# Designed miniproteins, single chains, continued (2), part 86

Each design is a single chain, and the fold is of that chain. pLDDT is the mean over its residues in the fold that is shown.

## One batch from the design tools (miniprotein)

Design m6976
Fold by ESMFold2-Fast:
Structure m6976 (fold): chain A 69 residues (1-69)
Amino acid sequence: PIKVSVEVKVSESASEEEKEIVKELAAELSGTYDSLEEIVKKVQEFAKKLDELNIRSKVQIVITLERIE
């Protein structure tokens, strides 16, 4: 299994509502996955949701991957 941890930073000029939405979406990426393909799929879903919600602020995502046995 692969443990995924996500840290997200949103532009200071973004609204508090926008920041909260992005944080909640990023939290869904954190967890344990069986393959890199599953992780890529989840990241793609995250990016699509940002587009659908018209998040216009700069969003920086840092993803940490750790293999656990």
Scores: mean pLDDT 80

Design m6977
Fold by ESMFold2-Fast:
Structure m6977 (fold): chain A 81 residues (1-81)
Amino acid sequence: MEEVIEKVIEIVKKAGNLSPEDLEKIRQLVREALEAAKKGDPQKAFELASEAVDLMIKAGVSPEAAREAYKLILEEIKKLL
């Protein structure tokens, strides 16, 4: 779980000049999405994952990098469900 969160943050950091506050919000949303998946709540997990991606795009991350991050989040959600 933590490895996927850090990989997502690395993609986001390389793709944009995000504030520490935006990076922390993205990290929190990804963690909450994965925790929802662990609890067996796929709807909440996907909603939180989508919110994280929306925040990435709003913070200036490219659509390609945001899509790469989203794929990693979805793959981990699938493994945790």
Scores: mean pLDDT 83

Design m6978
Fold by ESMFold2-Fast:
Order: sequence, then C-alpha cells, then structure tokens
Structure m6978 (fold): chain A 82 residues (1-82)
Amino acid sequence: MIDEAIERFVEALKKLGIEVTKEEMRAMAERMLAQGASEEEVAEILELMAEIAEAKAEGDEEALKKAEEELKALVEKVRAKR
C-alpha cells in the first residue's frame, strides 16, 4: 500500500520535472509513521500528494483544488486524533 503510493508520487513528481528518489519518499513516509500516522493515513496522504502533482502537470485547476481540499481535511483529521 505505502510502497505503491510512494511509486505513484515519485512518478507524478517526475512529470513536473522534479527528480526525487524512492528512498527520499520512503524516509518521508517513515517520518509520518513515527509522528503517529497510521499506514493507511500515510498512503492516503501520499496518494493525494500524487493527485496534486498530476493535476499541476496537466493544468487541471478543478482536480488540483479538490485534491488540496481532501489533503487539508485528512491532515486536520489526523492532527485532531492526537
């Protein structure tokens, strides 16, 4: 689950001309887990970040706004649980 989300996010960033390693994204995911996020929450955050990057690459303002709002809601929900 998390590994698939990481791969999607790395590919999305490549489309924007941003080169990141899978190792760097794995370290970011591990940091989120260490801060109390669940594996499911981390995967959802990474998938939404990938959707944001994909929308930016395609110039899809509607998809970008939707993904940003969903990410904000998820992050707020995770923070409220702590």
Scores: mean pLDDT 79

Design m6979
Fold by ESMFold2-Fast:
Structure m6979 (fold): chain A 87 residues (1-87)
Amino acid sequence: RKEELERRLEEEERKYYEFRYPKAYSLMDSVVKGASPAEKERARDILYEAIKLIEAGDVEKARQLLRDTFGDKADEILEVLLEYKER
């Protein structure tokens, strides 16, 4: 039950983040356009974790995580996320 509840909360949170940060997800999709399905899924997971870090105020960890996955596009994604953090 506790693990099931945590999984349901994660699923709802992922949907909320896609709604809140559509430009960030669009940029991510552009970066991984030619990638395998597994790499696209990993990119979505990384963006979700980066958004969680930004919502928690840990911008530096989010930046590092995005750079490791998206390279030169990490700064563009981070700027979009920070633009919407202010409401």
Scores: mean pLDDT 78

Design m6980
Fold by ESMFold2-Fast:
Structure m6980 (fold): chain A 68 residues (1-68)
Amino acid sequence: MEIKEVTVTVTVSKSMPDEVVEALAVKGVVDAYEEQGYKAEVLSSELEVTEEGDLKVATVTVTLRLTK
C-alpha cells in the first residue's frame, strides 16, 4: 500500500468548466496506474487555476492510495 501524489497541468480555454478539467485529470491518473497493475483509490483532488488571457492553466493535484 502506497500513498502517491500526482500533479497534472493542462492549458484549456477559459470557457472550459473547472469541474470537467479536474474530472478528466483524475480519470487519466487513475487509468495510468491501473494499466500498470495497481488498484488506484482516489483520496483527494485539488484544483488550482491561473488565468492567462483567453486561456486558463489548471493544475490538478491527485492523491491516490495504490495497492497491488
Scores: mean pLDDT 82

Design m6981
Fold by ESMFold2-Fast:
Structure m6981 (fold): chain A 70 residues (1-70)
Amino acid sequence: MGVVFTRMFHRHRMRVLMNRGTTYRNNMMNHMTNGNTTNFIYYGNITTRIGTGVRRVRNRMVRITRRYRG
């Protein structure tokens, strides 16, 4: 047991990170439209960090899926 739970946990974490990424991307675009360069850079940096987090979670999910399929 635990394999299905672990897989669902990583899927949930990826969904949370993607939702946060979308929110920060929207905030970045909003600040860009309002001409606030400092906030644009701030949200841009956060979006990049979230992108890295999503990639890590995706790679972990691929490893888990491959291990249980192989």
Scores: mean pLDDT 60

Design m6982
Fold by ESMFold2-Fast:
Structure m6982 (fold): chain A 68 residues (1-68)
Amino acid sequence: RTVVLVDVDVPADWTLEQQHHITAEAARLLKEALAAHPDDPQGAVDEAVRRFTERYPGTKVTVTIREV
């Protein structure tokens, strides 16, 4: 089963609540992209990261796909 790890670096002045909301948003976008492109998980990840970065400039998103 495919496991996806998402790590989001946000500006230091963001609250923990904002960090949690942004992490949930990143996970949601990634889940949607993977569901739309199940045969190209890397392409889906790249697209989700690009869309997220456009909405939240100044964040750094790292996504790792692992097979379990």
Scores: mean pLDDT 73

Design m6983
Fold by ESMFold2-Fast:
Structure m6983 (fold): chain A 70 residues (1-70)
Amino acid sequence: GIRVEIRELADGRWAVTIVAPAADAERVRELGERFAPLGETHVTDLADGRTALGLVGPPEVVRELAEEAR
């Protein structure tokens, strides 16, 4: 399934990492596009067919993305 990890950064920003299997790759890419204006986003296709989405931004944006990914 989709894995979600949240980290608090020393500067008060939060980071979220979402890792999804290949079957959910399009959903994760769509989330990355929707959240790109709200924080610093990066999408990476992993060698094993999984997709990773990272976002660094305000805690409220990170919580919203994490909730949407579940």
Scores: mean pLDDT 83

Design m6984
Fold by ESMFold2-Fast:
Structure m6984 (fold): chain A 89 residues (1-89)
Amino acid sequence: MDLERVRRTLAEEVGEENAEKVIEIARRLEAEGFPLQAALEIASAALAYVLGWLSDEEVDEAIEALAKRYGLSKETLRRAFERAAAELR
């Protein structure tokens, strides 16, 4: 995945500072063992949630979908989301 393209696309929607934070969080989660795509989706969902674009229900659905797609624990993904959301507040 081209992280620079993802960052640029995010910056158009959420601004440069928020885009950089999402990419930084995603890289950190990847270093912890998350697939990069899952890390980006969790970090992006956390930003959208902090901005009021996603409801709690939409976040729960996103976490369940990621858990099924990547074979990850929902609890592990929830903790990653909570950490990302705290950093973006």
Scores: mean pLDDT 83

Design m6985
Fold by ESMFold2-Fast:
Structure m6985 (fold): chain A 117 residues (1-117)
Amino acid sequence: MEEEVRRLYREADEHTRRAAELYSKDPDNPEALKEAYRHTVEALAAQARADALEGRIDTVTIKVTSEDGEVLAEVTFDVRDPAAVQAAVDKLNEAIEKLVAEGKKPIIETRYSGPLG
């Protein structure tokens, strides 16, 4: 595995760990939940970037849905484009923050295109 790919997988693991810690510490705190979900989105983006660098995916689709099946955001982007990644992360975080503010649980789904899709 390349140095950059290993770094991105470590970043994904660290964001996942921080999300779990925030969720466990105060599950009734909306600010802690929003921060935990922000780390979850960053973890998904970092892992997708690592997979793209290994030639395993072309694009990623991430969808944020409520427990009632309402789709709040669905974004498809090339993870090798930093501007596209940032725009996708921002849109996903806005949808998540709206759901958490309403006392609803966000459901995050990821779909790959290319060899892993």
Scores: mean pLDDT 79

Design m6986
Fold by ESMFold2-Fast:
Structure m6986 (fold): chain A 97 residues (1-97)
Amino acid sequence: SYEEEIKHYEELLKTVSGLEKAQVQFAIGLSYFKQRKYDEAIEFFEKALKLAEEAKDESLVNFINYGLGVVYERMGDVEKAKEWYAKSKVEFPVLDL
């Protein structure tokens, strides 16, 4: 279940830092997104984005920016979705969320 998946990732957050923490926070955000808990998905994507930017992982930054675009699009905020898609630097996004 998504609840068990999130609980597993929350335990991992106690032991990881930097880029690994960004990856785990992104995974938590995806689990919330799949549950249509968009506010929580945005919160964890933004936490992951900050750490990914600090780690200078351009690939992860692009994936998270695309993920934020998808969440805002699902919420009906087309203008915010466009802003995040533009930041992802992906003309035709292929990330399956």
Scores: mean pLDDT 84

Design m6987
Fold by ESMFold2-Fast:
Structure m6987 (fold): chain A 94 residues (1-94)
Amino acid sequence: SAEDDQRYKLTLLGIMVRELEEILEEAKKNKWPEEKIKEIEERLRYLREVLERAQAGEPISDEEMAEAIKKYNEALKIYAEEKGEKPKEVRVLK
């Protein structure tokens, strides 16, 4: 249902924001290159903006969710490359 879809999107977006915030704190603590920190911050900013609008009662569109997942995966790739680890990706339910 549309209600279940919105709950799923909000839950997943909240998880992605928390994971990127943890990654960003680790990157800052470990004094990563400023350019890498900025790339993660810009991607996290988009996810936070979508989350804040959703928390204010605005529905999350499929387009906004797809863009959030794309930016989240890009940030995870940056993290994995800097750590020398395999990139992790999120998959969306259709």
Scores: mean pLDDT 83

Design m6988
Fold by ESMFold2-Fast:
Structure m6988 (fold): chain A 94 residues (1-94)
Amino acid sequence: DLKESTIKRLEYLLLVLETLGAPKEEIETIKKAIEYLKNDEFTPEAVETFKKVQKILEKLLQGDEKTQKLLLAMQESYEKGLSLEETRKRLEEI
């Protein structure tokens, strides 16, 4: 299910942003995107939120070595189907 896989990827991304101490605005943007997807809400406000998520991802992909390691760990957690709790612990060790 594309919706469920997208929600899971955003939940992992939220853990990456929290581990990096990202701005509250970026954390809230990911949380809103998850909420919009869970509610099947595709209003103009939801679309703008999804665009902001894309900009956050573009910024992270150009990040430092620590950011790159966190993104790789997030992708590995997604591929292995790891829990959010286990993923959080793994990210905290980076």
Scores: mean pLDDT 86

Design m6989
Fold by ESMFold2-Fast:
Structure m6989 (fold): chain A 112 residues (1-112)
Amino acid sequence: MSDPALAKALGLSEEEFNRLGGAFALAAGIDEKAQRASVALSRIEEGGKLTAKTLEEALADKEQVFSPIDAGALMVAAILEAGLKRGVESLVPKLLNSDASANAKAIVKQYL
């Protein structure tokens, strides 16, 4: 299901957001860390504050809730970690220019 508000917050079209969701579902089917991310990033709450410096640190905190935009940025990080770069390369510059937190952007950059 598309979320037009989340897509806009990430600087993505609805079609680009659907592509991101599809790539993330594929990553979660082949990569253990992406599978963990699919559970952790379901804890979305407006005003969720990301303090983690790595994707692993963000996923290890079972009480962490994520803002919708930071969750989207971490989905991209999980897809890149799984080796599915071709699915999201065109979306990375839009995310880095979005309202995502500095920590979320720094985590994505670790995989570039």
Scores: mean pLDDT 77

Design m6990
Fold by ESMFold2-Fast:
Order: structure tokens, then C-alpha cells, then sequence
Structure m6990 (fold): chain A 97 residues (1-97)
């Protein structure tokens, strides 16, 4: 697990050196999908696709991901509706600019 995190960080660093910010989002999304609850995988896929289509930064993508996990875990309120989770995540990411 630590080796997988180290490999992820190495890949992100190399992609940033190349100016491949979309690739950085993709490798982070792949890592998250591998470790995420099954119920959140469709949400994470939609957030990845949205971030890439709208030229979001890795930071904005991570704001969206953190918002989705917070909504799923009941902070401030629990929702398991994928549409509502995606909506909350996108709104948070856009405000983070």
C-alpha cells in the first residue's frame, strides 16, 4: 500500500514535469477507484470525466472528490444519491477555482 502511494506520487511528479495535468487527474482517479467503496465508483468516474472535460486543476478535482466522500459519510448531511453527490462535488470544485 505504501509502495502504491509512492508509485502514484512518482507518476504525478513526472506528469507535472511534462505539463500533463489531465494525466495527473487520470492516475489519481484510477488510484481512488481502486480503493473506493463500490457505491462511489460511478460518482468518481463522473467527477473524473467532468474535470477533464472542463479543464479543472488536480486541486479542483480533489476538492470535488473530498466533497463527494464527505456527502457519502454524512458531513454535513448523508446522501447516497449519485446525482446529488456529483452536483455537490461540482459546485464545491467550481467555488475553489
Amino acid sequence: DDEEIDELNKKITELFKQGDYDGAIQVVADFLLKHAPEELRPVLQRLRDWALENNMSLYQFMVAVNTAFAAWNGSPEHTDDPEEIVKLAIEAALKSS
Scores: mean pLDDT 80

Design m6991
Fold by ESMFold2-Fast:
Structure m6991 (fold): chain A 96 residues (1-96)
Amino acid sequence: SLKNILEAIEEGIKKLEEEKKKVGPEEAKIMMVLKISDVLYDTLHDEKMKEIADEAQELSLKLAETGKLTPEEQKKLEELEEQVKKEIEELKKKLE
């Protein structure tokens, strides 16, 4: 199942590549964080991934409402991106 999780994330990222070309960099990061955290939550039942997805969803709503994230919100988005990347790296290490 671990290999299937990584494959699902990779397929999700590939499908988002076309959508990412249509949006700004902040929206693209939010889309990636949401996709990765949702897949990890659904498969691993990690409540931390649900928290990350919920926070990314809130940033998505703020971006849609205002057109721009504040510096504090941009920092939060970067922290969420780093957290999901760390989880992927830990999963990759377990496959080695």
Scores: mean pLDDT 80

Design m6992
Fold by ESMFold2-Fast:
Structure m6992 (fold): chain A 93 residues (1-93)
Amino acid sequence: MELSSEEALEKAKEYVEEGKKVAVVAPEILAPAVEEGLKSLGIEAEVIAVKEPLSKEEARELAKRVMEEKGYDVVFAIVQEGSDARVLLIERE
């Protein structure tokens, strides 16, 4: 599922309130701003910084890997599509 940044923050809060383990994948340059935003909203989610913006395909592959290795239930990945930044929501099946 693809979300705006605002929709993603609302969903992340809901998942954390349900007791889900949540991670956010963000480009290294955006990671501090994402961490600050989560902290300001009281959302207990881990931020995973990547060197460059991921494609949707790369984001799904990384999300599956961190879900298996670290036990995250939900991953929100910031992806670039042309000039638009979108958030990809990936849930454990």
Scores: mean pLDDT 78

Design m6993
Fold by ESMFold2-Fast:
Structure m6993 (fold): chain A 79 residues (1-79)
Amino acid sequence: TEVVVKIEGSFHTSVSAGQQGLMTARRLGGTADVKVDGGESVITIRAPTRAQAQEAADAAIKTAELNGGKVVERKLVDR
């Protein structure tokens, strides 16, 4: 299962959110990728289950919000 989160914020906010998402995903047996595009970043989280992917996405979102970032988009991709 895959969750894509788009965050608006500083480079620091994007890196911090991406790191927390990746660490949480790895703990749950998944992974995450971070792409920075100007004032926005896209964090793609992949995990074995929907619940695990959502937990990692929640960790990234919480970290972004704590650093003054804004969640622009959250998309669940299920195949």
Scores: mean pLDDT 78

Design m6994
Fold by ESMFold2-Fast:
Structure m6994 (fold): chain A 81 residues (1-81)
Amino acid sequence: DKETERLLVTIVYERLLRLEGRTEEEFLEEARKVQNMNLEEIEKYIEELKKYILENYEYGLEKEDNPAHRELFEETLKILK
């Protein structure tokens, strides 16, 4: 469902950014921005996250050594494709 898709998209997006070297402070700043979003802005934000995942998933799969995280990437891609 859409709620599960949103959850998976946000988790995979955060994991991609961590694999790219993003810091906890950078995540906190993004979270603060999201807290002030209305429903329409959140919907647009999620669509941007989906696009980012689709553009960067090959890097994520190459860099991710944790089997559970790899499975999460693969399931999320299955939903997005």
Scores: mean pLDDT 81

Design m6995
Fold by ESMFold2-Fast:
Structure m6995 (fold): chain A 85 residues (1-85)
Amino acid sequence: SSKEKAIKILEKTLEEVKKAETKEEAIEALKKAAEELSKLEGEEAKKAYGAVRALISSVENTEDEKAAIEGAIKGLESLIEELKK
């Protein structure tokens, strides 16, 4: 299902963001996730896409690199949990 595919994309992205050493690496991982999610059909994939786009904006607007990366991790974890309901 699109929901299962979206969850797998987000879980992979979470692992990539956890390994990110810079804010730019975290943004790159999130942008790749958004691109993959944009190719999926369905309500859950659309919600995941919107949430990832919001996370990209939040990370870009967070000056502190560590806080930006931690925010992205927390946002992805919350999104994954919401989709698994």
Scores: mean pLDDT 87

Design m6996
Fold by ESMFold2-Fast:
Structure m6996 (fold): chain A 84 residues (1-84)
Amino acid sequence: MTEGQARLFVDLVEKRLNISLSESLRERIAKELMEVKDVDKFFEEVDIEIKKELGLPPGAQVPDKTMVEKIRKSYEEALNSPDV
């Protein structure tokens, strides 16, 4: 995966979830995506990180099937953008 595809993934996640992430979280997600070996686990981790940023209590910081699916679709869209 290219750095451009990783940045596009973060932009697509924000758009698809209709949220705004902090710059530090955007940079962390993009870096982790470039080094990820298990993408399914990564999508669950991204969902949890977003919930932490939104200030949800630990008991609510669990993967949600709907959000994980949107994150996965953002990843697929970014991978299909070879010019980035």
Scores: mean pLDDT 81

Design m6997
Fold by ESMFold2-Fast:
Structure m6997 (fold): chain A 76 residues (1-76)
Amino acid sequence: MSEQQIRDAATRAARLVGRRALQEGVPRSLVDRAMRTAVDTAVRLGLAQGLSLQQVQDTAARTAHLELRRLLAAAA
């Protein structure tokens, strides 16, 4: 499985979380930062641990949610 396939899967999952956060009024700068961290984390773990595309998507979505919560708490 190519790094590009893993990155595309992670990006799709992170975008879904990010789109919802934007609809809920989260600042775009925080969403962009959370998405970037989520994609990079999911790609690194996917390559290091041989994760399936589904596991990469789940990792990206979970990381995006956790990172958004962390960034919002830090911004308050």
Scores: mean pLDDT 85

Design m6998
Fold by ESMFold2-Fast:
Structure m6998 (fold): chain A 133 residues (1-133)
Amino acid sequence: SLEEKKQKAIQLKNEGNQLFKEGNYEEAILKYSVAGHLYQEIGDKEGEAKVSFNLGNAYFNLGNLEGAISAYEEALKIYRELGDKEGEAKVLFNLGNAYRSLGNLEGALKAYKEAEKIFKELGLELKVDPNLT
């Protein structure tokens, strides 16, 4: 059922989060990937975006920068479609970190500036190194 798939997606996402906290990024990716497929199958766009963001974070911690960017771009697209400005800004900040780590300084600066603008509009604190801007 749709409800059973939703419960399984939430469980797998939470298991992935626990594995991520433990530094077990490869197993976290497996859990997040299955959760993402379930959220997509049931049409839960918010769940799909959250899991894509978590996948990006896990890939980033493994040093798979290309994987991180792809996952973050998927999350960014969905958060923009949903009008979730907080999710959009968080993804843009982490995209900036991934671009910077790849040496794409232009991409990093654009992402950081867009994230900062959104966080200012929301009245939220953006923890950015002032030497990066």
Scores: mean pLDDT 89

Design m6999
Fold by ESMFold2-Fast:
Structure m6999 (fold): chain A 88 residues (1-88)
Amino acid sequence: ENALEAEALRRIAREIRRVAETSPEAEALREAARLVEEAARALEAGDVESALRYDERAVELIGSLSEASQRAALAAVAAAGAAVQAAL
């Protein structure tokens, strides 16, 4: 269901923005969060291909950052997953 998947992506974007607040790579992490949010919007519009491209760009951007920023992003994804599970 596109709505549930879009909500999960929005929660991921929110958690990435949260970890960005204390990161030396805050601007890049906020850009990754923006890309994830664009993926959520595309998915809600039924544009699965654009959603996948935005998600791929976010993953590529995060993968180009420091190991610390990559770990922070992974923690953000895990926190978003827990929040989605709690909401179900």
Scores: mean pLDDT 81

Design m7000
Fold by ESMFold2-Fast:
Structure m7000 (fold): chain A 86 residues (1-86)
Amino acid sequence: MTVTVEVKRLPETGGLSTVEVTLTSSQEIDTALAQAYKDGKLAKTETVTSRGKTLTVTITVEGPIDEVKALGVSNGEQLSETQTFK
């Protein structure tokens, strides 16, 4: 099963960094999970629960985001391996 993940890094504003993580699948996704990392440490986890073939997760953290991990879930099963963006 193929899930495509796109990460859009928005400009830093007021010391806050925002990333938009978009998951697109040929099959319905019911949950999208994204994790933001700073200096190899997990800074924030965001989850969006909405049924569709495209789900967007927005993460905002203080300071720079070094790495983002994302995965899609349907009916409690992981749709693809965790995808990592640096």
Scores: mean pLDDT 75

Design m7001
Fold by ESMFold2-Fast:
Order: C-alpha cells, then structure tokens, then sequence
Structure m7001 (fold): chain A 81 residues (1-81)
C-alpha cells in the first residue's frame, strides 16, 4: 500500500540522517506523485526522478552508478536529505 511505502521511505530517510519532519515531507511528495496504490520500487524511483525534474526535490550529492533498482533507490533516498 502507499501507506506502507511511505513508512518505508521515512525509515530509510531517517537512517540517512534526515529529521522525522523532513522525512515525512519528502515521503509525502513522493507517494503523492505515484499514480498506483501498490507502488513498486520502479514506481518510487520514477516519482523521485519526476520531482527532481520539476524542482520539487534536489539531490545533495551526485548519484553513484547503481547495479540494480534496490541499490538505485537506496542511493537516491540517501541523497535527498
């Protein structure tokens, strides 16, 4: 569900050093960008990319070259704080 995905994004952002308040704000923006109720990792990655392109989110550091979708998502979330 979107609520489960939102909770997972918040947990990952906090693990990356983001405050709870800011993590909740970022997670809300991401899940609101997703058109489906049961998002995949690819849906979350696309939502982040769209928000970056719209200037609503920005990365604090360059993205590393990822080998898979899970590594790509982890790298993106670590750079949103």
Amino acid sequence: SKEEVKADIIRRLQAAGVSLEKAEQIARLIVEEIPVENPSIEDVIKAIANLIGEGKLEFRAPLPVGSNLEEALAAMLARLG
Scores: mean pLDDT 79

Design m7002
Fold by ESMFold2-Fast:
Structure m7002 (fold): chain A 61 residues (1-61)
Amino acid sequence: SEELVDEIVAEFERRLREAGADPAAVQKAVSEILEKYGDKLTDEQRDRLFARVAEALQALR
């Protein structure tokens, strides 16, 4: 559902803001999110999540 994707993106953004823009922190946040939610997302939801995560990373710069 869109609500789940929104929740995941919000959690990811919070983690990035707390950890800063370090590449290692970004990789860790992505792997933790995928491990926690990856099996619960459809391919379409995963594509949307990746797009929104990419937007969040661009905004962080």
Scores: mean pLDDT 72

Design m7003
Fold by ESMFold2-Fast:
Structure m7003 (fold): chain A 92 residues (1-92)
Amino acid sequence: SAEERKKLAEEMRKKADEAYAQGVAAVQASTTLSPEQKAAALAELDALYAEFMAAIDAMENAKSDEEFQAAFDKAKQKAAEMGRKLAEALGL
């Protein structure tokens, strides 16, 4: 339903916001990354966050099961990429 899709999108946005905030904080707090490496890592997180949010918006606005599945798969892919970047940042 539209209500369930909205609820799922809100949950995923919350997770995206949390992961992004943690990633930014971890990169900024790093004592091993150069200023140039921090700028590059933040730019990657920004791009990935934007793509993740766009996929979540596509899920909420999907007009068919096919559109929903495509957007959901994209959102899962971006969530995995965010998790990897967060793990890399926290390992520093």
Scores: mean pLDDT 83

Design m7004
Fold by ESMFold2-Fast:
Structure m7004 (fold): chain A 94 residues (1-94)
Amino acid sequence: SAEKERLQKIAELLAEALERMREARAAGDYEGALAVLQETVARILPLLSPEEAARLRRALDTIRAVHARDPAAATELAIMVVETELAEVRKRIE
């Protein structure tokens, strides 16, 4: 279905982002991890409803605010958020 295809595309983008963010974290590249998150958010926004898009933008703003003070903590938060969203999207694909 169109809905399953949409969710699968979101899951693929989130899984790719998660791998890239984990690699950046392992390298201590917190700026790179944030860049991956921002790029991924821009790619999935068109696939979301206006309400889902608004929630995602707020989550990104929160992560950016943490990054300004503690880039390492922001990276851990971002990875946790992406892991949680990926798990939830995968459950909906059932």
Scores: mean pLDDT 89

Design m7005
Fold by ESMFold2-Fast:
Structure m7005 (fold): chain A 57 residues (1-57)
Amino acid sequence: MKIYRVTLDPSKVSDEQIESVGGKIISRNPLIVEASSESAGKILSLPGVYKVERILE
């Protein structure tokens, strides 16, 4: 699993939608999600998601 920072419109994307595509919410403000590369692509494809950036650690 990899860690991603997600930028989205919270009025259009719910936590349940992120979890349904395989994202695990680690923290908010900023929104940090643990996901596979495939799941990160699915998160980015959700309406209201603007950016998904991999955190390299």
Scores: mean pLDDT 81

Design m7006
Fold by ESMFold2-Fast:
Structure m7006 (fold): chain A 101 residues (1-101)
Amino acid sequence: SELEELKKRLEELAARIEANKDDPEAVIEAFAEFVRTVLEIIELLKKEGKEEHAKKLLEVLSNTSVEFDEKIAANDYEGATDVLLKGIEEVLKIIDEAEKS
């Protein structure tokens, strides 16, 4: 399904972040891909009537974006990487909960 493909994209993104955590450009591009992927998942969940899970994803996206920007502003690329990995983990957890509902 499209949701399964997006889930795999997030899992692959997490692996790429781990492999490239010392590359600031790779970390920033990974954040952009994270945002785009999560927004696609939100739209899919809305179309399926899973509004509560879509709202939780928006909250995770908002919180992750704020924390990521703070780390980048501080030139803390290791912290930015940790924020992204945590964000991906929380998104994947919400997807698993949505699939069971």
Scores: mean pLDDT 87

Design m7007
Fold by ESMFold2-Fast:
Structure m7007 (fold): chain A 55 residues (1-55)
Amino acid sequence: SMDDAVQLVREAARMANTSPPELRELILAGAQDIIDSLPPEDRERAQKAMDEAMR
């Protein structure tokens, strides 16, 4: 579901914050792939969730 995708993106962003740079890039790329696979309306919500989790 969309809520599950948003949660996964948040968790990925938090994991990236504690990861080495090389692994961080892979995790963030995976999160972006999830966002890109969502319907357009849901992509904005997921992107905001990722941005907030990275702050």
Scores: mean pLDDT 80

Design m7008
Fold by ESMFold2-Fast:
Structure m7008 (fold): chain A 65 residues (1-65)
Amino acid sequence: MDPEEFEKEVLLALLEIMLGIAKSQGDEETAKKFEELISKARETDNVEELQKILDEARKIMREAD
């Protein structure tokens, strides 16, 4: 597997897990943020953009419960 493709797949899996947790807890604002990040990650193969998406996901998790 291409290293860039592997990183994207790992990021998408992480975002999907976080989205599932947010939805299960009824956190609609956090769920919406993760849905937006998933959409952005699906539309880019640029490593720098994927890293920015990961950093934003980490920031959301630090600010949430």
Scores: mean pLDDT 76

Design m7009
Fold by ESMFold2-Fast:
Structure m7009 (fold): chain A 68 residues (1-68)
Amino acid sequence: APSMSEVIDEAWELMAEANRLHKEGKLPEEEYQELVDIAEQMMKADEATARELAARLKARFEELKKKA
């Protein structure tokens, strides 16, 4: 399993890409805010919940990229 620092780094890299897509008009504000909300919950959670939220963040972002 990845370390928590690796999980956090991957989540921040994903959020940087989501922010770029949002600024380019390729990701609607509502969908971008959904990802922000998951990331904020992840940063406040215990390790087990944070790992689950990180997986959810990644899965949701992949779904949104397929929709675009």
Scores: mean pLDDT 84

